# Ledger of designs, part 22: designed miniproteins, single chains

Each design is a single chain, and the fold is of that chain. pLDDT is the mean over its residues in the fold that is shown.

## One batch from the design tools (miniprotein)

Design m735
Fold by ESMFold2-Fast:
Structure m735 (fold): chain A 63 residues (1-63)
Amino acid sequence: MTKTKIEQKGNTLTITVSGDGSDEELRLAGELSTAVAIATLNAEVESVTESPGSITITLRIKP
C-alpha cells in the first residue's frame, strides 16, 4: 500500500511517497503527485531523493 504525505514550509513543498510497493509503483505515484503540484501550484521541482521503500520530491512554489 502506497502512502503519500505532503508537507509545506514557506515556499517549499515536500511530497513523500512511501510503502511496500515496487520501485516502479513508488516512482509512478511520485510522478503523478509532482505533475499535479506543478499544474495546480505553479511549482518547480528542486530535488528528488529515492530510498528503499520511499521517494521524496521537493518543490518550490512560484509566486
Scores: mean pLDDT 76

Design m736
Fold by ESMFold2-Fast:
Structure m736 (fold): chain A 64 residues (1-64)
Amino acid sequence: MKVSAEEYKGEKLENLGRAAAMLAGRDDEEGIRKAKEAVEKKLKEDPEATLSELLTAGVRAARE
């Protein structure tokens, strides 16, 4: 699914970061923060990134 950087700002970005952290088995603030930062970084580097690509980046970051 194609996404826009503007669509995934604020609360939508928060929700995507939380979902990625939960998929990684992290429910702590640090895990959620890492997932959110990875999603934001991916969107900044690739504004055309799919939802799956954003979620995968967040999951990987949260696991580390």
Scores: mean pLDDT 72

Design m737
Fold by ESMFold2-Fast:
Structure m737 (fold): chain A 54 residues (1-54)
Amino acid sequence: SALDRLTPEQQAIVRAVAESGKLSGLSVEEMARMASRLTGVDFETALAAVRELV
């Protein structure tokens, strides 16, 4: 999966963004942009990883 291609630190950040984003009413695209900025992972990979968690 896209999430499994990330480091454990990047996975933790993506999971935290998805959890917080759901509570805040963020779109999947907004969660992916935030995750990409925080991890340095490209947007497409971050988007695929976030989609696995929502």
Scores: mean pLDDT 87

Design m738
Fold by ESMFold2-Fast:
Structure m738 (fold): chain A 88 residues (1-88)
Amino acid sequence: STSMSPAELLEAIQKMVESQPEWVKEYFKRLYELLVNGAPVSEIVDLYREMMEEAGFPQEEIEKLEEPENVESIREAQARVRAFVAAT
């Protein structure tokens, strides 16, 4: 939900991460660093591609990461995280 509080969002992420394999958790740490540091969206897409390749996803699914809808979602997530970091 777009009206989700920061605390609710953090709980949702934490619950999702708890069930993931350790190698996936390492990718989540790297993703957070890229989001916080304002890295280019292309670097975030590259990280997702690397993770999906390691997980054995089909190439067709990996190619969908570069679709405009997915790129825009990543850009919005980065802007939101940066706004939170700047507010602290």
Scores: mean pLDDT 70

Design m739
Fold by ESMFold2-Fast:
Order: structure tokens, then C-alpha cells, then sequence
Structure m739 (fold): chain A 90 residues (1-90)
């Protein structure tokens, strides 16, 4: 599904970004993460549009719910990046 693909993209991007944080390349880490989050977000939007098209009366509720859930996943991933960066500060 588009949601499963979005999660895989975000998780892969987070893993790669953490590697660059550990190497001290913060600019590259955030570039990789931002690209992954954008690509994953586009897939979430696509799924929301497809679901909304099937149930027009619930379209706004479906879009809002998926947006909230995806935002929560991005914020969690950003927290993990911040934690990784803090581990390098001595």
C-alpha cells in the first residue's frame, strides 16, 4: 500500500540520516531526512486522495486523520535524529 511504502521510505531515510549524524555531517543528514519525509508525505497524500474519492462525505476527516498520523511519525523520527545528535555532543 501507499502507507506501507511511505513508512519504508521514512524509516530508510531516518536510518541513513542517523549514520550521517554519527559521522558529523549534519547538513547531509537533514537533507536526506527532508527528502525522505517529502517523498513519504506525497505517498500519504496520494492514499488520502484515493480514500477520499471513495467516500466523498468523509473526505476531510480521512485527509485530516492521515495527516495527523503522518505528522506524528515525522515528529517521532525527528526526535530520534535529535537524540542521535545529542549523543555526539560531549
Amino acid sequence: SNLEKAKEILEKGLKEAKEYIRKGDLEKAYEIFNKAAKEAGELVDKEAEELAAKEPEKAQEIKRQLAIEYTGEVLRAMGEMIDTELELKK
Scores: mean pLDDT 85

Design m740
Fold by ESMFold2-Fast:
Order: C-alpha cells, then structure tokens, then sequence
Structure m740 (fold): chain A 55 residues (1-55)
C-alpha cells in the first residue's frame, strides 16, 4: 500500500518515517511512502505537518 505526502511538512515527514524504519522518499514538493501499516505512516506524516493520502 502507498501513501502520497504533500504540503510544507513533507520533507520532515519523510525524515520521521525513515527514522521509524519506513521506506519513504521525497520527489520535489511531494513525497511517498510504501508500507503495510498505512495508519501508522499517516499518523507520523501528519504529526510532522504533512498531508497524507492513499495513492
């Protein structure tokens, strides 16, 4: 399952997700994460100030 990350907190969200062991990447002003735990990934991303949506 994948999440699309957007918004001003995207870079910090990707950093936090990588710290927690998630496979996350930044591409320009957007990011993405591939995970089997989308609820946890979304929580971490939103706490960092990013918007997270199912891709």
Amino acid sequence: MSLRLSGPGTEEAVKKLKEKGFTAVVSGDQGGVVTDDPELAKKIAEEAGAKAELA
Scores: mean pLDDT 79

Design m741
Fold by ESMFold2-Fast:
Structure m741 (fold): chain A 73 residues (1-73)
Amino acid sequence: MRITPSDELIELIEKEESLSDEQKKRLLTATRLEHVLPLVPSLSEELLEAVIKEFQPDEEQRREMLELHESHH
């Protein structure tokens, strides 16, 4: 569970051109992995890795995130 995003994650979110301002706000305010899942297809590989590091998903959740990202790219 993430209460405050790291400076690294904030910088990556701000630099992410594929995300709208609304999606960036949703990602910055996400406290649960379930809040991030709908945004995964729009994330860059670097931002996806940073999100996985912050939320520390279990093996099943990580697989779901990778599958969603690959399906869009």
Scores: mean pLDDT 75

Design m742
Fold by ESMFold2-Fast:
Structure m742 (fold): chain A 117 residues (1-117)
Amino acid sequence: STKAFIAAGGGAAAAGMPLREAPVAQDTFTVEDENGKVVLTATLRADGTIDLAITSEDGKLPSPEAARELVRKVLEKYPDAKELRIDDTPANRAVREAIEEVAKEYGVKVVENPLTK
């Protein structure tokens, strides 16, 4: 849907520089690998953006193959999604290429969450 800057709660005094507020969560979907060691949580936002978080229960980095499979299930669940947002975590960085490959197959953009470094 159209971006509702009025709904951004206060707006920016300068036109063209709205505050970075995450849209409200519309739905949350969690998928696990067959072995339950890799968990992917997808949070669908009202603007059609999905936040992805990949967690490994044994502290190991997830495999690219597992990430591809889980991301496909997320995009099958949310076919109207426009963008995947990824937090800059070690687990997400390890599989970012695999996430981008699957997202490209579905016509979805991958963006990194803006972190102040």
Scores: mean pLDDT 68

Design m743
Fold by ESMFold2-Fast:
Structure m743 (fold): chain A 64 residues (1-64)
Amino acid sequence: SPAMNAYTGALQGGADEDGALIAQKSGFDVGTEGHMFVATFGGNMSGNVDAAAKGSLTASVGGF
């Protein structure tokens, strides 16, 4: 699922568990794979991530 992809990607990218949980919650508003803003923090991205298109969710991510 998009949320689990954000969670595992964040952990593989070196985020701690709290950061990964934030990524999981922030990643739920996705249109298609590769459009997850929080995937940019995941380190092991699969596909393109357009942070500009999802920039409205930026306020939900920070403090990493």
Scores: mean pLDDT 44

Design m744
Fold by ESMFold2-Fast:
Structure m744 (fold): chain A 93 residues (1-93)
Amino acid sequence: SEAEAARAKAEQLKAQTEREMDRLKEQGLKGTVKQAKIYADAMLATGEVTALRIRRLGAQVPEARDYLEALGEEVRELGRKKKEEVLEAAKAK
């Protein structure tokens, strides 16, 4: 169904975004304190972009809307948590 396809696509976007955030985190942890802030902001932005993509998908498939809204918020929160992790690690340098 369209709802099943939308959920599957959103879960795939989440998984891809988590892998991208992990790459950004690795770069932030290896870099200077200034670079850590840039990568931390990039992880937040990546989460926000994916959350918007998931919400747009939900708008096209009303039957999956509530599920996709919740998933989008999870992705956004993940970006925020990853940002804080990198910034805390940078303070320890």
Scores: mean pLDDT 86

Design m745
Fold by ESMFold2-Fast:
Structure m745 (fold): chain A 88 residues (1-88)
Amino acid sequence: KDAELMEKAADLVAVGNVYYYEGKYEEAIKKYEEAIKLLDEVKSKSDEVLRLRAAALDNLAKAYEKLGKEKKAAEYAKKSAELEKELS
């Protein structure tokens, strides 16, 4: 069940990245936010989960930065950096 949530979250991050590279930052944000919600439901704290969550948060921060939402961008960038410190 955790694996199913992670697979869906990874797919959402990939779709968000496509929107980001197309300059569709609001659509990218929606996909990254959906991915993070699914990852919040994952009970496992494996390196794979932490890495995927950190990547989604970092990408969300970059998308908010592109929209000039500096406070939200800084918040998500900080959360991503905190998770990266948990990686072995």
Scores: mean pLDDT 83

Design m746
Fold by ESMFold2-Fast:
Structure m746 (fold): chain A 117 residues (1-117)
Amino acid sequence: SVVEQREQIVEAIKLFLQNKITKLELLNKLATITKSVNSTDLASRLLTASKFTPEDILNASNEERLQYLLQSPKPKILAILADYFKLVDDTATLEAIKALAKQYLSEEDYQQFESLL
């Protein structure tokens, strides 16, 4: 269900923000939850949705797009996720991501996250 999927997304992001899982583990969990083929497929979908994705990354391979996400700081990864759920009109997951960012990011990282929205 949509509610169950949202709860799983929220839990995966929470584990990531608590430093309990890596960026790659987060993307693998989200790929499974969203029924993406793999983390590389999900990375491509997320970056295509994001207004922050550089043109060279939009034209890059799926593997290069995954590497770009893995090198991105936490607030940027959350902003990219927020943009994706905004694009697919999932307002409830978008608001949950914003709440998690406010709760778990440092003040500096949260300000960076807000500036990217």
Scores: mean pLDDT 86

Design m747
Fold by ESMFold2-Fast:
Structure m747 (fold): chain A 78 residues (1-78)
Amino acid sequence: SNEQAKLLAINATPADFKLLEAYEAFRAGNLNQAAALFKTAINLNPHDKAVLNTAQYFANLVGDQTLINIIKEAREKT
């Protein structure tokens, strides 16, 4: 919603900005860049459920086993 978009713009974390960059790279077909940006987002906030869930969706879709393993380790340490 417009209200949620405004709230996100005011309260966005560094991890949220990297997540947005990763999603835009994915939309552009730059899969290697998207994977690198998702790894950066996880490193900035490894306990953020939204970051982990979005990265998991991408990793499963493109078959990035390295990213799948990073997400698994982040989830297991919580």
Scores: mean pLDDT 76

Design m748
Fold by ESMFold2-Fast:
Structure m748 (fold): chain A 69 residues (1-69)
Amino acid sequence: KEEELIERIYELAYEAGLLAMTDPDLSAEKRREAEELVRQAESLGFGEEARKAYNDGILKGYEAAQAAR
């Protein structure tokens, strides 16, 4: 379902943002996986929602990483 794909994109993007400062290689892998799912969502007609979830995830993950310092 669309909701499950959007949720997974957010989770992967959040992990990528969270790891950006401590493990940039793993962060990059999570970003690639999330971007692949965004492309799948675009082909299914909900790319706008997918891109928003990706961007929100990255930002929130990055904010969480900084707050934990």
Scores: mean pLDDT 83

Design m749
Fold by ESMFold2-Fast:
Structure m749 (fold): chain A 78 residues (1-78)
Amino acid sequence: TKRDEEVRRLVERGMELMFKAVEAYEKGDEEEAKKLSEEFNKTLHELARVAGSEPPPDMSTEEVVEAGKRVREIEKAG
């Protein structure tokens, strides 16, 4: 359905933003990492709205980067 497509696109966008935030942080671009993390939080809120679930609390830049590093490690191990 259109909703299922929207959910999929938001999940993909969230993962992309998370990985880009990790890359920016690793390059020492803290300003870009913060901006990408803010966009990630907005994407999570939009995903929750579209999916009909309760929005999660906002994550800090450090929390987004740490989560992204963890996901990256899991993907490399699989």
Scores: mean pLDDT 82

Design m750
Fold by ESMFold2-Fast:
Structure m750 (fold): chain A 89 residues (1-89)
Amino acid sequence: MKSAEELQKELGRKALELLETKEPEKARETAEAAVELLKAVAEKNKASVEELIEAAERLLEELRKVLSEEELKIFEEIFEEFKEKVKKE
């Protein structure tokens, strides 16, 4: 499994691709990379499920300030699926 540092690099790479292409598929890939990074950082810091969900919500609030409405909707859908999965496990 990739380290948190490698996941940060991948997220940065995908975010740059999203800015260059502005394609919905790139927004989805970037959102998926963001939730992978959140999960890895939570595991490294032994965060609770509640803390992980709070971190995801806070990140999404910050992203609302910079993403377009279409990109934000994709991020919201992926983050909702992630939160549901984390609650079930």
Scores: mean pLDDT 77

Design m751
Fold by ESMFold2-Fast:
Formats: structure tokens, C-alpha cells, sequence
Structure m751 (fold): chain A 93 residues (1-93)
């Protein structure tokens, strides 16, 4: 599924943003996000995108609580960029 491939790409790019010190927290977030993709597969594409984006923000917030406010803002901005780019790739298909 092109949508599943795009959501998996978001997960891999999310993982690449994170420092090695947070590997355990990132691995848990990745597992939760992949489980969410599976749960959402039965819903319409728009619902999959909206709910996945919300799950992504929740997982980022859990990891970000271990970071400084400046690092949190930087991650939020990079995350928004990744989601936007992957959604644009979906539109191009």
C-alpha cells in the first residue's frame, strides 16, 4: 500500500532525528507507531493520516519530555517538515 509505505517512511525518518542516547525510547515509539498503522488500516485513508499524525505527536511528546525546551521546539519543527514532505510524496503518486 502506498499509504503504508509513506507512513513507514515517516517512522524511519523520525528514528533518524533522534540521538543514540534515546534509542530505547525511540524503539518503543516506533513499535507503538507501527501498531497504530495496523490498527488504522481498516479506516478510510483520511482517518489513517489524521490519527497517525496524532499518534506521531504523542510519541514525540513522550520522548521530548527528556529534552530541553529548545531541543523540543527543534524536534517539533523537524517533525512537521517530515510529515509534510511524506504527505506531498503521497499526492505525487
Amino acid sequence: SPLREALESVIERFRALMPDELKEEVDKAVENLRKKIDELSKYPPLIQLVEFSRALEVELAKIAKTLSPEERQRLQDEFARIVKEELEKLKAK
Scores: mean pLDDT 78

Design m752
Fold by ESMFold2-Fast:
Structure m752 (fold): chain A 86 residues (1-86)
Amino acid sequence: MADEITDEQLLVAGAAAYFGSVEEAARALGISKSTVERYLKFLEEKGLIVRDPETGRYRLTPEGKALLASRPDVQAAFAAAVERLR
């Protein structure tokens, strides 16, 4: 079977790309920084997220954006997390 990416892992990818930092993504999602770092490493290995070596910021790859767009439940959870910080 194709590798299965969990809702939580994909939500972490979106949050890290939006906030640009592991610490801020962890706070927004209510999970530990170490959990975010573990998921980001896994997602980078899968080619769904990439870290800019100059800025340290994360961004979604085209594949990561497509996967997130295909998961409306994850998109809703992400939107809710972003709205909580406004």
Scores: mean pLDDT 76

Design m753
Fold by ESMFold2-Fast:
Structure m753 (fold): chain A 62 residues (1-62)
Amino acid sequence: ATAEEYAERMAAAKDAEEAQREAVRALSVLGTEGGKEAMERAAKESKNPEAKEAAERGYLGA
């Protein structure tokens, strides 16, 4: 999986919880740098404000 694929998943997330789960998955699979790249990309591309904020901030969501 690529940073772009994880960014798409986060951007398409229906809520902040789903976006945070995909962010954590990206960090686990791609490592810290790849995960951050995916989060930054998702934040720019996201159409959902809640998902965008989750992607920008959160490695974790409760």
Scores: mean pLDDT 67

Design m754
Fold by ESMFold2-Fast:
Structure m754 (fold): chain A 73 residues (1-73)
Amino acid sequence: AEEAGRALVEAGVEGAEKAGAGAAAQSNTDIGSRAAGLAARHAIEGDVEAAARALSQDPEAAKAALEYAKRAK
């Protein structure tokens, strides 16, 4: 639930802070970056749970975000 949104946010933040991680994410797909950014935006505006719920409506975005989180080490 809300933990999913938090994981997506962490992936985006870590990737942005690490230039190398950002390059890897770009090579994969910008959907992953968008999912992370979307989760962060929703978490700030409303709640992390709301972000996770929005992502659950789009399983494609959720999958890409999980892939991005795995690569963004």
Scores: mean pLDDT 52

Design m755
Fold by ESMFold2-Fast:
Structure m755 (fold): chain A 89 residues (1-89)
Amino acid sequence: MEEEIQKGVIEIALAVMLTSLRNEKFPEEHLKEIEELAQQVIDALRAGDYAAALAYAQQLRDYLKKVGAPEDSLKLVDLVIKTLEELAA
């Protein structure tokens, strides 16, 4: 039950982040890479590969910092990383 709640939190956090970036009209070329990385996190999460999901989430965070994404987007990805670290433990 706890794991299902944590997985739900991750998927919701990524969905909120992507919706916020689209609403703020973040550049399309950066959105495509962010969406691809977020999908890789979700695919690994659904496969039960928490180590791979964590690696993709860290790559997503690094990309967001590189392209100057808003602080709120970074906070959502930090929540995803923290939740994945708890699942991997």
Scores: mean pLDDT 86

Design m756
Fold by ESMFold2-Fast:
Structure m756 (fold): chain A 55 residues (1-55)
Amino acid sequence: SREEMIAEAFEKLKKKHPNNKFKDLEEFEKAVDTFLQTAQLPESRLPDVLKLVTS
């Protein structure tokens, strides 16, 4: 699901970047949503965005 995919990406991000900007999962999700909207990317690109952010 979308929620599971975002949660897994956030766990990977925390492991790789402990000093990341996001205080919680909800803030991370809102940042991902804002990025998709600002970059004018469709929801189908969510996995690509999450892969990029967690790389």
Scores: mean pLDDT 80

Design m757
Fold by ESMFold2-Fast:
Structure m757 (fold): chain A 87 residues (1-87)
Amino acid sequence: MEREIALALLDITLAVLLNGARQGKITPEEAYELVLKAARKALELGASPEDIVRRLEWAIEQARSMGQDELAEAFRRALEEVKRLVE
C-alpha cells in the first residue's frame, strides 16, 4: 500500500512538473529538487528502484517530446542521482 501510494505521488509530481514547466511556472532547478525529493521519498517508503527509474525515464521522454530540453536534463540528473543512491 505505502509503495503504491509513493509511486502514485511520484507520478503526480512528474505530471505537475511537466505541466508547470509548459506554463513557465517551474524552473529546471526547482523541477530537479522536487523530483529528487519525491523519488527519495518513494525509495524510503519501499518503492522499487526499477519502478522509480522507469517513471523518470518516461518523464525525460515526455519533456523531450514537448521541446522542454532543460526540463528533460533536470529529470536526467535526478535519474542519475537515484541510480547512484541504489548502487
Scores: mean pLDDT 84

Design m758
Fold by ESMFold2-Fast:
Structure m758 (fold): chain A 73 residues (1-73)
Amino acid sequence: SHALAKGVAAALIAVGAQTNIVFGLDEEVAKKDAEIAKSLAEDAIASGDKVAQQVGELGLKNAENALNKKPNG
């Protein structure tokens, strides 16, 4: 499913972005990746595919966590 692929991509990108922000690595790129992940997650959630919605919700949570975190030191 194209929607499931977007949800999976969102979850993976969001986790990478969150990790980079927590470690203070390339914060500007990490924030942009988190924005992309949020957009992909919202598309997956809106798709009506139950599996894509569940994966998208996980991606959205991680993307929002990344966007709302301060640099680590």
Scores: mean pLDDT 76

Design m759
Fold by ESMFold2-Fast:
Structure m759 (fold): chain A 71 residues (1-71)
Amino acid sequence: SNTKLLDAIQKAVREAEKEGKTTLDAIFEELSKYIGEENAKKLKERWEEGRKTGAMPGGVSSGGVTTPDEP
């Protein structure tokens, strides 16, 4: 499920940061310990493809500007 995957990603990020590893490569290495090496590779590939095609999940937002609703 999406919740389980997100939790695994957050755990991997925390573990990588604890080890002093702040690169995405290190994060996916840690993630493979929770969801398996193959699944982590699949996610990394999708992330890289998203970056190349401009669809970066959990990073940048460039579609639509926030409009303030204050009279």
Scores: mean pLDDT 65

Design m760
Fold by ESMFold2-Fast:
Structure m760 (fold): chain A 88 residues (1-88)
Amino acid sequence: SAAVEEARRIIEEIVAEMQKEADKVYAEMEKKGASEEEKFEKVYEMLMETIERAIEAVGGLSEEVVKELEKAREELEKKYKEWLAKLK
């Protein structure tokens, strides 16, 4: 549907903005000699913020796309918890 296509386009724009911000953050972290753990935590934070922005932006356009984003958020939270468990 047109609403789903519009939602996908908005998500693509948000992801593109996040990618530019991620490039800046990675450059700063490399300059500071950040650990792999610190980099992973920062990526997790940025991805979670990006998903929340996407849900807010497309909430009025497509319930199907919102549910896909909510599932992605849950999967990301699960992966983050698995990573934390490995650090003990």
Scores: mean pLDDT 80

Design m761
Fold by ESMFold2-Fast:
Structure m761 (fold): chain A 75 residues (1-75)
Amino acid sequence: GPSAEELAAAQKKADEIAKRFEKENPVLRSVKARVEVINGQLVVVVEATGTPDASQDELNQVTIRLAREADAAAA
């Protein structure tokens, strides 16, 4: 399974991606990424909160991109 060092490195990358997405996407108010060990694998869990005026479609598209980039960076 993943080592504590691998988990810490993946979490750092996930935090950097989450912070970047929060700053660069005006439809997002808050972005958090947490790296967890699920079934012996590193998995990135993303939580994103949109602005009240954001469209559901834009929020879905941004969240999909965020999750994809975070997962790729943690691998």
Scores: mean pLDDT 80

Design m762
Fold by ESMFold2-Fast:
Structure m762 (fold): chain A 98 residues (1-98)
Amino acid sequence: SMEELKRMMREFVEETADDLIARLVDAYRAGDVELAELALRGLTPFADFIPEVEEALEEAIALIRAGASLEEIARAVARVFELLDAPDLAQKVLDATK
């Protein structure tokens, strides 16, 4: 089911989330857009299986590629995690970009 898929995705990233979130933020602050995108994709494995998550992920990636503010990127990434029913991960992203 969709709920089971979302749970599996959350459990899959749980152990690496803190490292990948830090890597995303640090890479973007350093101007390494490619590494920032790779870190975000690593945080959202199998996003392509859920259309709403895929759309939100592609929006976040577009913001990274466009050089948007960290605040805008953080909000877009947080939305991806909210769609995955992972509000704790959404909050971690918002906190990491302060």
Scores: mean pLDDT 80

Design m763
Fold by ESMFold2-Fast:
Structure m763 (fold): chain A 56 residues (1-56)
Amino acid sequence: AEVKEGDIVLSVDVLSDETVRVTYESSETGEVKSTTMTLKEAAEKLAEAKAKFKVP
């Protein structure tokens, strides 16, 4: 399953030069899941989250 907006990213593991595994908690079910995505996609999602919470 894909990481959706509202899901809580718990960890990111680099699997290869272009691929990462993201472990996240689903906001809808509360289950901890993992998915594999392109490093670029993970970086974009992290950049979005960082921009949104830039000032804690």
Scores: mean pLDDT 68

Design m764
Fold by ESMFold2-Fast:
Structure m764 (fold): chain A 73 residues (1-73)
Amino acid sequence: LTPTQERIVEVIVREGPLTVKEIAERLGLSQSTASYHVNNLIKKGIVKRTKDGRILPAAGSPAVEAVAARIEA
């Protein structure tokens, strides 16, 4: 993961399902930048999009598991 993608995964793991706009606001990113990284994370199977447009961690992703372990430590 890039550093920006790691920060996106951390925010989603800590704060639960978030829209791309909420992710952008939390991390100080443009909506376009947040959307670009989120779409790449979805393509890699690291996060998923709900029917309501919220982004959440994908179960069984090693990248998500690594981030979750760091937050809980």
Scores: mean pLDDT 79

Design m765
Fold by ESMFold2-Fast:
Formats: C-alpha cells, sequence, structure tokens
Structure m765 (fold): chain A 118 residues (1-118)
C-alpha cells in the first residue's frame, strides 16, 4: 500500500531540508510504503538551486534525489538522477546534516499517517 503525505507535511519536509542542509528543494514524493510486514518512507526531492548540502559533492539545480528509509530512520537506498542518468549511491555519500534531515522528514511522514511508533 502507498500512502502519500499531505501538502502540509510535504512543505514541512522542504523546510527541514532547507534549515538543516541549506538545500532549496521541491518535494516530488513523500510516501509511506508497506511491503509485507515492513514499512518504508520514500522521499524524492528536486533541487531548485546548486548545492553541496545534500551530498559530499556539489549537485546542480534540477538534480533529483530519492532516499528510502525504514521505520527506524535507517537509510536503506539512495538514488540520484542528473540529466536523465540514474545512479545508486551509498548512504555515506550523503552529508551528516542530510542524513539527519532525511531521518527527521521520515519521522514526520510516519507520524502524519497516524501510525503507531514502535
Amino acid sequence: MVLRASEEVRREVERILRELTGAEVEVLRADLLEHGDERYVVITVRLLEETDGLLKERLPAGAVLTAVLDENGNIVRVDLRVDGEVTALPKEKLTPKAQEALREAARLVLESTDLEAP
């Protein structure tokens, strides 16, 4: 099952990323996925401006980053799309502040869907 976060939650995710990383982003996706007995948060953002706040390397405006987190806030997958090319990245490529921001955003998405925290 796929549960999409509300407009208010999506705006709050954008605020969290801006405040913690300095990255100006548009949230394309903030979804809760259920797969069997497991729950995942999928966050996809488009960069509105060039930044080095999300990855340890500078990303251009228009880059799309997707992060998948489990219900405990562990990042299990990161994908980057630049100029139509999709690359899977190790989570260690994320800045520490980006990892923190994504964990906070995932917690917000989980809480907003009225899910009981384990």
Scores: mean pLDDT 82

Design m766
Fold by ESMFold2-Fast:
Formats: C-alpha cells, sequence, structure tokens
Structure m766 (fold): chain A 100 residues (1-100)
C-alpha cells in the first residue's frame, strides 16, 4: 500500500515535470497514476477500508487538479481538457464511495 502510494506520487511528479516539454507523455503518466489509484481503492474497499479509499481518491484528485491548473497556465487547453475529464471521473468515484 505505502509503496503503491509512493509510485502514484512519483508518476504525478513526472507528469508535472514533463508537462511543458512533452504534454502527451505527461498526460500518459497522469492516466497511469489514476489507474493505479483506482486499483488501490478496489483493494482498500475489499478490506473494508472505505475511509482510506476515499482519502486516496481525494489526494489523487488534488494532484490531477494541480496538473489542470498548470496545463492552463501553459496554454495547453487540449491537455487541460483531458485532465479535467479525469477530475470528473475521480469526483464521481468519491461520491459513489461516500454514498455507501
Amino acid sequence: MEEDKKKIFELFEKARELLPTDPEQALAYAREAVDLSIKLVDKLEAEGKTQEAINLLEETLGHVSRLVDEAEKLGRWDVAMELAALEVYLATQIAALKSK
């Protein structure tokens, strides 16, 4: 769990670093980080750790929101729109868990 959370964080840092020079690769890293977060959420739910799953999704949403802001500041509206779609997806997953 901790090692997987660290991997998610590292992927978001790579996405941030690459955003100005390789926005397509940055988006790919962000998508990989989100996918890994969802896999960890599934494991946490299976263990009855719903609050930990919510906390992980909220942290992941925070990372994606920061990337949206940075893409917008760089004038990369195409990338910002794709990242915003990930925000909507994560917000939906958080709402679903909170409704349990």
Scores: mean pLDDT 86

Design m767
Fold by ESMFold2-Fast:
Structure m767 (fold): chain A 94 residues (1-94)
Amino acid sequence: SAPEKFSKKEIELLSDVLALLEMWKKERKLTDGPSEENEEMLKLLGEVQEAVKNRDLKRLEELRARLREEIAEKFDKEEYEKLYKKYKKEIEEA
């Protein structure tokens, strides 16, 4: 009964968004105190969390596209792949 909870597309999309979000957070470390960059980060984090909570696949695809545009071209592909596999496993085991 548990295996029907998430589709393959949902698992792949959620894993990708969560991995990209963590990569983006690492590139944009929070500085001390409130800043415009910190506000934009917190807003984006909130949007991702709400889309995940509501299982809004269309919104998650839009957020994934935005995160890909925001992430540096020279991001660590090995770290991304490890994060993707971690989140995929966590979602599949949930």
Scores: mean pLDDT 71

Design m768
Fold by ESMFold2-Fast:
Structure m768 (fold): chain A 69 residues (1-69)
Amino acid sequence: GPPDPESTRLIGEAVEAAEQGDAEKALEYVQKIKERGDADGARAAASGAEGAGNEESAELLRKVAEEAE
């Protein structure tokens, strides 16, 4: 179906937090996506954080996304 609106919001907030250098806040949002059972959403958030240029946050977010599967 179409992307879940709440997961889409959380993905955006995780990417924004990563862009601001707040890795802990980004991880909090990815954990919320994972708790909703959206492994693809968690992976999208990790990819977005990597695109923002925060490699450490992206690596941590990727690990959390893999654990959601």
Scores: mean pLDDT 70

Design m769
Fold by ESMFold2-Fast:
Structure m769 (fold): chain A 105 residues (1-105)
Amino acid sequence: GFDEVLAEVRERVREAAKKLPESVQKSVLTGVDGAVEAAKRLYERGDLRAAAQYLHTALVNIAKGTVEALKYIGYPEEFIKAGEELYKVMEEAARDAQARLDALA
C-alpha cells in the first residue's frame, strides 16, 4: 500500500546515504521524512495524484540540493561521488514510487 511504498523509499535513501558524512545523512533523511509526511497529508485528503507528484519532485530536489551543497562547501571528491550515487538512487526511487502510487489511483 501507500505506507509500504514510502517505507521502501526511506530505506533505499538511508542505505545509499551511508557513505556521506553523518551530518549530511541526517539532513537528507530529515528532508525525506518531511516529503513523506507532506505526501501522506495529500493522500489522506484524497489527492493521490498530487501526493505522487509532490513526492517525486521533493525527492529529486533533495538529491540535487545535496550534490550541489557538497560541491559548494568543497567536500573531498569521495563524498561528492557518494552524493552523485545518492542522487541516482533517489531519482530512481522517486520514479518507482510515483509509478506504484499512480497504480493505486
Scores: mean pLDDT 86

